# Ledger of designs, part 85: designed miniproteins, single chains, continued (5)

Each design is a single chain, and the fold is of that chain. pLDDT is the mean over its residues in the fold that is shown.

## One batch from the design tools (miniprotein)

Design m19140
Fold by ESMFold2-Fast:
Structure m19140 (fold): chain A 94 residues (1-94)
Amino acid sequence: SHAAEELRRNAEILEEAARKVEEHKDDPLEVHIALSMATMALAIGVRHEEGEAKEVLERALELVAEAIRAADEGRVDEAVELLREAARLLREAA
């Protein structure tokens, strides 16, 4: 279904964001760029999807917001784990 494809695409974006945050954890600009890209992708998904797919995307967006807070507080490894958890939720729902 279209919803399943959108969830898989967003999971891939979150997985790539997690990799970039992990690879560039000492570069605050690269970390913020990766988190911003993940946020924008999920926000677009939330706008376009309905029902269960929308609910899962909103939950993933909440986890990305927690990842942003963790990164801003210097807990970059926790931000990576939160991004990976968000990706898993989307893959399981797809």
Scores: mean pLDDT 89

Design m19141
Fold by ESMFold2-Fast:
Structure m19141 (fold): chain A 63 residues (1-63)
Amino acid sequence: SEANLERLRRGLRELGLPEETIEQIEQSMLEHGWLSEEDVETILRQVRAGLAEGAAARAQRAA
């Protein structure tokens, strides 16, 4: 739904993802029809986890 798509975009922007990356994720989800509230929550949860792991890995390499 449109409301779920807007929630996805807002959540990804809040996580600091660039617009290009947000567009790629949005297109992928649209192609697969993954636009339920559960799908949006799942993607946001996975992105949050991936960003946390990526930040830790970058901090380790920078030290």
Scores: mean pLDDT 76

Design m19142
Fold by ESMFold2-Fast:
Structure m19142 (fold): chain A 63 residues (1-63)
Amino acid sequence: SEWLKKFWEQYKKEIDEGVEAIVRGVAKTIEEILEKKGASEEEKKKFKEEVERLFELLRKEIE
C-alpha cells in the first residue's frame, strides 16, 4: 500500500520502537512456554537468536 509506505516513513522511529517491543514480548512469551516444557538454555538461546534474525530480515524488506 502506497499509503502504508508513506505512513511508515513518516513515523518510522515510533513504528520501529513499537514493533521491537512486540517482537521482544512474543519471544519472551514463547521462551516461557518452552521453559515449562523443559527446553534447554541452549535451545531457548538459539530460538531467541533466530527470532531476532528473522525480524531483522523483515525490517530490511520493508525499507
Scores: mean pLDDT 72

Design m19143
Fold by ESMFold2-Fast:
Structure m19143 (fold): chain A 60 residues (1-60)
Amino acid sequence: SMIDKREEYVQKKVEELLKRNSSPEIQAQIQKWNDSLMEELEKEREKKAKELEELLKALG
């Protein structure tokens, strides 16, 4: 899905930033940004899953 591709892209960029920054404080900040972004992507995924669930209930 397009959301999964965005998640992979974000994760790859986060990993690059973590590799460039060895400071624990900076790494913790990067991780918090990633967690926030992942939470938003998860909400979008949940919304689409709910739409599919309602369709499946209608079909039996």
Scores: mean pLDDT 78

Design m19144
Fold by ESMFold2-Fast:
Structure m19144 (fold): chain A 87 residues (1-87)
Amino acid sequence: MLEGAEQALRDAEELERRGVEAIAEEAKASGNSLEEAAEGLRRAAEALLAAADELERQGAPEEVVERLREAAERLRRIAEELERAAA
């Protein structure tokens, strides 16, 4: 699922650029809770980690695998900040 992994990585980079405040405002404008937004980001992070593990098994370059894992970690941090903002 290389296409899915590349798209997920691009989506993660976009969320990082937008930052927690912008994501929170978008969630509110869309009628979503901050908790729902955080849960979505956690699921995206899990998908990135699964893709990284699969690509590593297939012998993908270490730099690609590391980028996916770093993106997943950053998404989890954004999710944690959204959860704190919701509390």
Scores: mean pLDDT 75

Design m19145
Fold by ESMFold2-Fast:
Structure m19145 (fold): chain A 68 residues (1-68)
Amino acid sequence: AKKLVEEALKKLDQGDVEGAKRLAKEALILSQKTNPKAAELIAEAIRALNQGDVEKAKELLKKALEEL
């Protein structure tokens, strides 16, 4: 899960929002059973990306990395 969140952040830095969403969704699935706090932050990051808020999504993904 941690590596997928790191790659999602890299995709956002490259302007690849759709690639970041895909990686974040994979990280969410893996984190739901093992780390509910990280899973919640990843889910909120995906929601932020769907609303076009890339900056908020980056902050939420960084917080998820601290929980992973």
Scores: mean pLDDT 81

Design m19146
Fold by ESMFold2-Fast:
Structure m19146 (fold): chain A 62 residues (1-62)
Amino acid sequence: DVKKQWVLDLTERAARKLRDLGLDEEAERLREQVEEMIRRGEPTQTVVDLISQALADANGRS
């Protein structure tokens, strides 16, 4: 539960950063993807990696 709450909080912060870049649709998709992964019981690290990749891709740091 604490891990799930932490990941959701991290996701909301990432979504805000995406919105600041004008990527509102990407922000909403990230939230949906994270919720789906949590629902399927994906490891916390896998979810964190997804969030990190989304931000890296948005900033062109691939």
Scores: mean pLDDT 79

Design m19147
Fold by ESMFold2-Fast:
Structure m19147 (fold): chain A 62 residues (1-62)
Amino acid sequence: MKIINTKDLSLEEIKKIIDKYAEQKGLTVGQKVALYLAASAGNAKIIEEGDKITIEIDFDSL
């Protein structure tokens, strides 16, 4: 398991990971935009378990 804070990623890397996650989960455009906003603010964590990607919003950074 690998945990990455989005503050440590470039906007291009964030976009790539969120696009992949949205494809895997069938997210709406609105849900994908919300993840971009949280991730670009550094308020999200990416958890990688092999081919499985999970994105968590970090409420502690508010």
Scores: mean pLDDT 74

Design m19148
Fold by ESMFold2-Fast:
Order: C-alpha cells, then sequence, then structure tokens
Structure m19148 (fold): chain A 56 residues (1-56)
C-alpha cells in the first residue's frame, strides 16, 4: 500500500466513526509493512492526524 493510499484509508476510517485506538492500530500495522522508512513515517503521521480528528 502506498503512503497516499494509507492516508486515504485512515482518513476514511475516522470519517466512518472508527475509534482513536483502532486508527492508531491500523496505522501501525500498515506502517510495519511499508516498503521503505519514508513511507512508514508518512503512514504513521497520517494515522496520528486521523486520530486527532476523531478526538476533536
Amino acid sequence: MSGEEAEKELREMAEAGASVEEIGRKGREIASQAKDEETAERINRAGAEAAIRVAS
């Protein structure tokens, strides 16, 4: 999964009412399977941003 695809999925999870914990867990799972460290970092950041939106 590309960083952009992961960002979209995590954002859609937040919009669908997923919990902060679920988004964080999914983000870490996708990041652990990323093809490179830069992509993993981008996915982790997207997960954190999605979690903040749910918490807001």
Scores: mean pLDDT 77

Design m19149
Fold by ESMFold2-Fast:
Structure m19149 (fold): chain A 97 residues (1-97)
Amino acid sequence: MITVTQSPASVTVPEGGTVTITSTVTGDQPATVVWEKVDPDGRVETLSVRTLQPGETATLTLTDLTPADTGVYRFTATGADGDTATGSGTQVTVVPP
């Protein structure tokens, strides 16, 4: 069984700001991990795919944010045995000045 914990659950950031989203994976490692952005209109964009080793933390750092970066950033891990788990997601809201 693979389990994903993602934090923070939500962040409000001014335009031009920086956000770091952290995710941890337990069980069935190494795992293939995918960061995705779900736009407010429901479109899904793949941001990165990598292999996560036991004890590693996956981070997504977003810099120079604009209101277009608003959305839910989610993390999905697929373990070596094919088990898949998705984090609760991080709602990022970018506000203009």
Scores: mean pLDDT 80

Design m19150
Fold by ESMFold2-Fast:
Structure m19150 (fold): chain A 69 residues (1-69)
Amino acid sequence: SLVEKAKKLLEEALRSTDPEEMRRKIQEALRYAEEAGLDEVSETLRKALEAEDPVQMRAGIREALELLK
């Protein structure tokens, strides 16, 4: 499912040590979230992508994963 694909990508993003790889996986997860009509998750991921540092980006990923429970 699209939800499972988004969740897997976000879990992979959290394990990434490279901020650019993390950003790429968030962008892919956002695409699946948008396709699935998950408006709140999509907005959360868009805010994560606007983050200036990896700590803020990870916080956004965790928030999105919480919404996907």
Scores: mean pLDDT 85

Design m19151
Fold by ESMFold2-Fast:
Structure m19151 (fold): chain A 84 residues (1-84)
Amino acid sequence: SASLDAGLERIRETARELAERTGDKTIEGYGEELVELARRIAELEERGERDEELEEKAKTILYALRLLKAGKITMEEFKEIVKK
């Protein structure tokens, strides 16, 4: 959907900005992982299904990206959070 596509592009833009700011392209990989999780969650929702583990993983990556963007955590702390 257009609203989902807009949300996914926003995630990619955030990850790209953070990669440029930190010089660490690994962030773009986590951004793409979040995009794939969001797509999978949307596909399940369309079928009337839920996967709470996928939802929690997506929330964890999004939260970590937000903290990193705000300068509240380091790249090392970010990587520890998203590996859970």
Scores: mean pLDDT 84

Design m19152
Fold by ESMFold2-Fast:
Structure m19152 (fold): chain A 62 residues (1-62)
Amino acid sequence: SSRVAPLIEALSDPDPAVRRAAALELGRIGDPRALPALQRAGKDPDPEVREAAERAALRILA
């Protein structure tokens, strides 16, 4: 849906707080189209972003 694309773009934001918030929101929305981007965010240099992306992906797959 229209909200997923801007959040996927936010996963590339320079601010790790923005990337983390985007990952959590993608998990809340539950759209599987976010899965490839969340898989990439699971390799983020910031450990909190990686954890958020993993939680989001698991939530979408549940």
Scores: mean pLDDT 85

Design m19153
Fold by ESMFold2-Fast:
Structure m19153 (fold): chain A 69 residues (1-69)
Amino acid sequence: GEELYKEALKNLEKAREAIQAGDFDTAAEYLRKADELVKKLRELGFTEQADEIERKLDEISREGARAVL
């Protein structure tokens, strides 16, 4: 589970960097990858890690939505 958790965090970091750069297509791709990793973590029973990543994903998605329009 730790590897998936670390990959999810990296994707969220890349999404935030992309939003700051104004590259919303790239940000959306990294957020999608993070969401898939959340699903895998939850399916494997790593609920606390999944919940943490989900909260960060929601936060970054809201930042991106505000930046676009």
Scores: mean pLDDT 81

Design m19154
Fold by ESMFold2-Fast:
Structure m19154 (fold): chain A 60 residues (1-60)
Amino acid sequence: MTVLEFEFPTLESAIAGALAAIGIAPNAKVTVDGNKVTVEGELSEKQKEEIEAYGKKLSG
């Protein structure tokens, strides 16, 4: 089971990140807690890389 956490500067950014994660890994559990987005599930190596890259782009 893969667990990825991203912290965003705003709630709106967190929602955008969560929507992107759902698109990349639709079978994963995506949880939003304020400005934090947690992605949990069976992720392929490619899906994990794409979500991590997206998280870094929005968080940096």
Scores: mean pLDDT 77

Design m19155
Fold by ESMFold2-Fast:
Structure m19155 (fold): chain A 63 residues (1-63)
Amino acid sequence: MKGFGLKLRTLRLEKGLTVQELADKVGVSMITISYYENDLVTPSLETQQKIADALGVPVEELV
């Protein structure tokens, strides 16, 4: 999804989370979060929900 990575990075920074902290909360590697934030890989729907839950936002804010 185009723009997913920018929204993810913005929300993560607004919540004061490091890449490592978000990765640990979602259960993925730091490299995987970096791939998502740079739109290199699109996460599964289940992973998108886990990211939204970790950030405390509705999944719609990520799409």
Scores: mean pLDDT 81

Design m19156
Fold by ESMFold2-Fast:
Structure m19156 (fold): chain A 55 residues (1-55)
Amino acid sequence: MDYKALAEELEKEANELQGKGVRLLSLGQEEEAMKYAKESRELGKKLKEVKEKAE
């Protein structure tokens, strides 16, 4: 399994979700922004695990 390629994909998704959350927060959509922040945080945990295996 190519953990390096998987880590790159997860990082891209996490950055995309974080960007959406920040944009929603700037629009006053705090509840939706929190949902995206939570998803980004969970992806960040998976990314950390994948990076450990990529060693």
Scores: mean pLDDT 78

Design m19157
Fold by ESMFold2-Fast:
Structure m19157 (fold): chain A 65 residues (1-65)
Amino acid sequence: MEFEMASLLVSAAVLKSLGYLKDIRAEGNKLYVEISGEKEENYEAAELLKKHAERLGIEIEITVV
């Protein structure tokens, strides 16, 4: 679980550095992600991250602000 969360957090940090995510937070086996609803690419990045989380057995919550 710890290694799986770390790999997901690296992916999320890259997407955030590219401007697709506004915020990321990990709590236990759950990742919280905030995106701006202003661009389609932000939703696509969130879906990519969601698929990655599902493969790793990690819960993900996407919030649009």
Scores: mean pLDDT 82

Design m19158
Fold by ESMFold2-Fast:
Structure m19158 (fold): chain A 86 residues (1-86)
Amino acid sequence: MKEEAIEALKEAIERAKKSDLPPAYQQAVINYLKLAIEALEKGDFKKALKAVEMALRIVRNSPKPDPEVLEALQRALELIKKILEE
């Protein structure tokens, strides 16, 4: 459900804050995840999906991808996709 996806995104933000991601990458990821939460709260699931996909792209393209952040983002992405299929 939407609430589970929002909780997963909040967990991803907390992992990003504690990660070894360079500050610019960390801030970009957090900004996209906040955008995803706002989109979910407004019922714009497609916008939320795109925001999480962008955050995941930023982490993968960083000099040192954080596997815990990648795991949290992948979980959030799967939850949003499930909502879109319902």
Scores: mean pLDDT 84

Design m19159
Fold by ESMFold2-Fast:
Structure m19159 (fold): chain A 84 residues (1-84)
Amino acid sequence: SLSEAVARAIGHLLGMLAAALEYGDEETVKLIQKAAKAFNEGKFDEAIKYSEEAAQRARELGNDTLAREAEGFKKVAEEIKKLS
């Protein structure tokens, strides 16, 4: 359901934020905030874009947990977009 997909997206978003704060990368936190804002505003293309940028930065930093959470958020945002 849409409610379950939204809950999963929020779960990934919290995971991204926790992983970024643990590694201390403020620029990645900024990308996560942009993805969250876009998602909350129904701008799913922007949410997907910023989550992909966060995943790329996470890979460059070696933060595997952040990369996986960002990829998870992106996939759920893509599914919600298809339903919209």
Scores: mean pLDDT 86

Design m19160
Fold by ESMFold2-Fast:
Structure m19160 (fold): chain A 97 residues (1-97)
Amino acid sequence: MREELEKRRKELEEEVKKAPEGSVERGIKLMELGGVLYELGKYEEAAKYLEEAVKDLEGKDDIGTAQALLGLSEAYEKLGKYEKAKEYREKALELAA
């Protein structure tokens, strides 16, 4: 269902542009965009936006931060960067505890 994912990607890119930098709102939209990019197989782009989501959410939304870190772990696993994936997963689990 690539057409629906590409449409959702474009909608989220516009929502991210309109959201204030450093806001929880922007962080959530970046996390959703990262998820859509992951489903499209664009793992490097997914990791980039998920790292930005962590920056916006860290210290403001622990659940959102943990979810973004888990997404980063999954993206890096797909990129064959297993040590980096493990580090993000462990950080997410510590934050969720």
Scores: mean pLDDT 86

Design m19161
Fold by ESMFold2-Fast:
Structure m19161 (fold): chain A 92 residues (1-92)
Amino acid sequence: SKKAEEGAEEAKKRAEERGAKAEARAEGNRVIITITGGDTSQMAGAAAGATSAIVLGGEGRAITEGDTTKVELIAPTPEKAAQAARDLAGSL
């Protein structure tokens, strides 16, 4: 889970660099990222992360309510979950 935590922290930092508030956590091979406000490309980030998770053999889902987007990324390994989180970060 330490590797998944690294990916989660990177996504959080990227969202904060774009003026958003972000929370991120990792649970084994699962990364959950919540992004609020800012002028981030929340939908593009969510789509990139979810697609990456699916391509890596896992699952990705995102829900946007108001100015908040919550993304859940599940992959077969913590390292792959971290990769999906980094792909999300790269698209913010």
Scores: mean pLDDT 81

Design m19162
Fold by ESMFold2-Fast:
Structure m19162 (fold): chain A 94 residues (1-94)
Amino acid sequence: EPAALAERLEALRDEVRDVADGRVNKAASEELRALMEKVLPLFSREQYQAFLEAAAKAAEEAREKGASPDEIAEAAADAFVDGVVAHLRELAAA
């Protein structure tokens, strides 16, 4: 159910930010991993690469603006989550 997966990923946004920033929480990491195992088959390798490129671009833009490492990690995580959530919501609307 793409809509339910999108809502779950959005609820785990702070956990994605923590992972991007190198912070570890075992319970949250296990929940995020289980969710991503269900999400990953719902898009192609090319779509996944596009989400990673969007995250990289957001990180570069934040770095160019003089953002801290934590802010750069947050920008990358937010761009990745936003892209995946938008794609899942489009799948749910079809």
Scores: mean pLDDT 82

Design m19163
Fold by ESMFold2-Fast:
Structure m19163 (fold): chain A 60 residues (1-60)
Amino acid sequence: NLLEEAIKLLKEAGANQDAIDGLKEAYENKDKERLKAAAENAKDVNPELGEVLKKIYDSL
C-alpha cells in the first residue's frame, strides 16, 4: 500500500502529525494537486518519499 509506505517514510523523517494527517486527507479526497505539490516539495530532500507520492497521485 503506497499510502502506508509514504506515512512510514514521513514518520522516519520526523514529520509532525499535521503533515501525516494532511497526506491522509489529500489521499481520501483524491486531491491530485495537493499530492503533486507534496511530491515536488519532498523530491530534493527525500527523493524516495517524493517518488512514492508521485506513484500515489499517478494512481488517482
Scores: mean pLDDT 81

Design m19164
Fold by ESMFold2-Fast:
Structure m19164 (fold): chain A 110 residues (1-110)
Amino acid sequence: AARRAALGEQVRRLGREAVRLGERAVELAREGLELAKKGDIDGARRKMEEARRLAEEAHRLDNQAMKLAQQSGDAATRAEAIRFGAEVGVRVILTQSYLIGAESEIKKYE
């Protein structure tokens, strides 16, 4: 009981942090796209690199949360981890969309 409760809290902590990092990755990728549109290639590349790093970390934390949720043997904890995974997934996809847009804008200056 105590071990399952502790695992549940750790899953929620990791899930919340993963979503937060995903949200920041989207913001940075969007900023990168706007800088690319304005011809600030160096600024765009810095923002894009930071966005990729945060999206990778968000995915890593999400994977850790899912692994712990599976170890808990608790259906409710697994459901929470799946919900956080969906929120992280949407933000990672959105981050990639903005990064592709920024790369396309940068190519116009080549």
Scores: mean pLDDT 90

Design m19165
Fold by ESMFold2-Fast:
Structure m19165 (fold): chain A 97 residues (1-97)
Amino acid sequence: MSLEEKVHQAALLVTSAMMLAIAALVEADLGDEEAARESLRAAGELLIKAAELLEDEEVIEKVRELVERALAEPDVREAAKLLLEAAKIVEEAIEKK
């Protein structure tokens, strides 16, 4: 896979993860905490995969830490904020490529 292909795939994964984090907030507002937690887990997995595609160890470590904190966070809104913060780190890393 070329660097351009990796960057493009990472961007698509980040966009999907952000949409899932937003979906989790909507699901929590509707009272579906289980669906919200599944959306947060899926978002976290996509963010880690996006960071790995960029092959930047510092970015991978920061994203993994934020995802782990988000999945341990009992408040869905705070968990979603942590995942969106991780998404921003990946987006900034993409812009530097």
Scores: mean pLDDT 86

Design m19166
Fold by ESMFold2-Fast:
Structure m19166 (fold): chain A 61 residues (1-61)
Amino acid sequence: SPQDRIEELDKEIAELVAQNDAIVDRAEAAGRPPSDEELREILDLNGRQVDLQRERDALLA
């Protein structure tokens, strides 16, 4: 159902946010900026989050 898919999307979005936060927190805990590899990973995670949010919005419309 659309509701089941929204719940799945919310879980996936939350997992991507947690992964992004973990990368940022790791760099901050080390007293350094994110590395180029970490920045590329953040950009990839952000792109995936935008795609999932777009799918979620379409299910609500």
Scores: mean pLDDT 89

Design m19167
Fold by ESMFold2-Fast:
Structure m19167 (fold): chain A 68 residues (1-68)
Amino acid sequence: SMKEKLEEIYKELNSDPRMKATLVGDDKIVAETTLPVTEQIGLVLRYMGDYPEFSVSLKGNTITISKK
């Protein structure tokens, strides 16, 4: 299910000490990161490709993944 996919992403992001992911309800992840901007962009592009059912955005040092 989409909720299970979101929880898997949440656990994956929080496995990196440079990522602080928060699960907001059952439909959104907000991840604050200390990764270099080039790595932030790379991560966003990968998640966009892997999870087309989710909206993935980058704003400053914050990556947001939400249900469309």
Scores: mean pLDDT 84

Design m19168
Fold by ESMFold2-Fast:
Structure m19168 (fold): chain A 59 residues (1-59)
Amino acid sequence: MTKDELLRRIAELTGVDLDTLRASADFMGLTKEELEELLRAVERDPRAPAFHNRKLPEP
């Protein structure tokens, strides 16, 4: 699996923009292996991803 395929899959699962994920991964120098680990983490809990610190509106 290429870095592009991993980033696309993470973007799809998290709802984060692919360009944003690509820029972040490039800035951080993430390897394919690190992206694979991130994908595994996102697959376990895509509703609370590491890239998302979204605060919900009032209940």
Scores: mean pLDDT 68

Design m19169
Fold by ESMFold2-Fast:
Structure m19169 (fold): chain A 65 residues (1-65)
Amino acid sequence: MVVKEIALRLEAIALEIEGAVKEFRLEGNRATVKADLSTERHREAVEALRRHAEELGIEVEVEEV
């Protein structure tokens, strides 16, 4: 559903501004996130995004950069 995709994209954009996410890609029900996991804060933020996506039925793959 378009609404679910928009919600996740906005959340990813917020994390991109924080510097935690470098790239966000969504294809169907699978999302790929390139993230800076070097700090605890960034890891927690990315984990929150992943949990929200799973709640919406979207599988998240996280790539460390």
Scores: mean pLDDT 76

Design m19170
Fold by ESMFold2-Fast:
Structure m19170 (fold): chain A 119 residues (1-119)
Amino acid sequence: MVVVTESGGGTVAEGGSLTLTEKVSAKAEDVVGVAWLQETPGKGGIGIASISGDGSKTSYADRVKGRFTISIDRSKSTAYLNMNNLKKEDTGVYYGLAGVLEDGVIKLVAGEGTQVTVV
């Protein structure tokens, strides 16, 4: 069974920085892509950033462009979300998502989430 594990959440001052880590328990060649979702009470889940498994393609929500950077260490099946110049609206639970190829089918796997609080 594939598992996504998140780390790096915490409480940070407005204007500060944080790096979230997403580890996928799959072979590197089976990871099609990874993404981060932010869940905020009353607003639901919002896609924040994504990267293809080979690192060649990235996507960002408009409100985080220029502040957040996503990267992947393919050899470790580990993605990083570098969050700079944090704003109060960045507060929420961040879920790591992975698209994993299994028997010719892409399955979406989610972690349990990590809390980010901007004060």
Scores: mean pLDDT 85

Design m19171
Fold by ESMFold2-Fast:
Structure m19171 (fold): chain A 80 residues (1-80)
Amino acid sequence: SLEEVLEESEKKLEEALKNKDYEKALEIINELAEKIEELASQELRIEAGKLLREMLLEYLETGDLEAAVKKLFEGLKKLI
């Protein structure tokens, strides 16, 4: 399910960020985006896209990728 994909992706991403493996973190985010596109309704994809943009803006403004990613997953969990 999409909920299981989110839970798995969050765990993998938290691990990558703890290790400061930003290349792996980007791979996980890209895989998550592909799974959302595959499994989610059009409306859910649009809302997820907004959250991804909000995450990117937060990172660009703060430089805190861990905080930006946490905000993304909190938003995605509320959509599902």
Scores: mean pLDDT 80

Design m19172
Fold by ESMFold2-Fast:
Structure m19172 (fold): chain A 72 residues (1-72)
Amino acid sequence: AEAILRAALEALAATAPPEIGELVRASLEYLLTGSEEARARALELEKRVSAEEAEAAVARIRAEAEALAAAA
């Protein structure tokens, strides 16, 4: 469910380093809402964070978020 996925998103962001956590949160917010603002935020954060680290973290968290959504 959307509410559960948002709670999971916040918990996941809290366990990552601040810069990566913010990037993950913005990416998942875009996945959940389709918000162009969230997408733009993720792109700006990506410029600040190592591309390799961000890519790996985002890919893993996106997979988890999609699994949670599919389980609904």
Scores: mean pLDDT 68

Design m19173
Fold by ESMFold2-Fast:
Structure m19173 (fold): chain A 100 residues (1-100)
Amino acid sequence: MKAEEAEKLIREAVDALENGDYDKAIKLAEEAIELGKENPEIQAKAYEVLGRAYEAKGDYEKAAEAYEKAAKKYESIGDTEKAKLLREEAERLRKLAEEQ
């Protein structure tokens, strides 16, 4: 039940991102992280959405932190390729943050 509720929040957060409502996406992703705190797959997806929302807002340092947290969770569930891509994106965003 909590996992299903967290997955629904992640879907709603993605919808908010697609509609440009980044603050709503952040709130929904944070709620999904709390509901799914014992579920690494849910945490990985929720942190990825959180990173995307912060990136869209131009909060590059917060986006990088969220992507690194997502990468750690993806690595813990065996998705090493996605973890690598998210770590590379986090490094790119940190460079952008230093140029602001």
Scores: mean pLDDT 87

Design m19174
Fold by ESMFold2-Fast:
Structure m19174 (fold): chain A 87 residues (1-87)
Amino acid sequence: MMTREQIEIEAEITMLVMKGIVSKLIGEKALAKGDLESAIEHYKEAIKAYEEALKKAKEAGPQFEEEIKEIEKEIKEVEAKLKEVEA
């Protein structure tokens, strides 16, 4: 059974992942409107949120291995989008 501390860490990781997803979606919407500066800003915010989630997941232990893999994939995807927009 998970401890209170484990539940709180899992909730924090989930909230940071959600923040990353929302920021990515806002960036995609900005890009669709031709607002490159806003797209870049929100993609950077998404990467920051995912990197914070990744750090917490890695520190939390091996039970978060699947979450770690998914977060790493999301970071790579958003980094690729950011590089494309900045080019």
Scores: mean pLDDT 84

Design m19175
Fold by ESMFold2-Fast:
Structure m19175 (fold): chain A 63 residues (1-63)
Amino acid sequence: SMTSDQLYGYLLGFELGSKLAKQGVSEEEIVEKARELAEKLGMTEEGIEAAVEGARKGWEIAK
């Protein structure tokens, strides 16, 4: 079961990761940007980790 913060983080990360992957940005840079964005939005640690996982999945599918 996912919390609302985890779901929101994952979807945000996924959208960011897929968009940046199509622009040729590396997985490493995408993950760093997703973490920074989630932290700036004041997300919980679980939400931040969900954003990172979403970003990796977005990159993987869109590359």
Scores: mean pLDDT 86

Design m19176
Fold by ESMFold2-Fast:
Structure m19176 (fold): chain A 56 residues (1-56)
Amino acid sequence: MSEEEKEIAEKIEKAIKEALENKDRAVLLVAQHEAKKYAPEVYEKYKEEIEKFLSE
């Protein structure tokens, strides 16, 4: 992973963590979409937590 790709992945991961902590469904949906496009490894890491939150 390039340095730029790593920075993008870290920003997306932080956004997912903050959305989950704040229970912000709208931000989580956007962060999930961005993770699928730009950081699929981050999406796979948080997939279960995201799906569980969105099912509640």
Scores: mean pLDDT 79

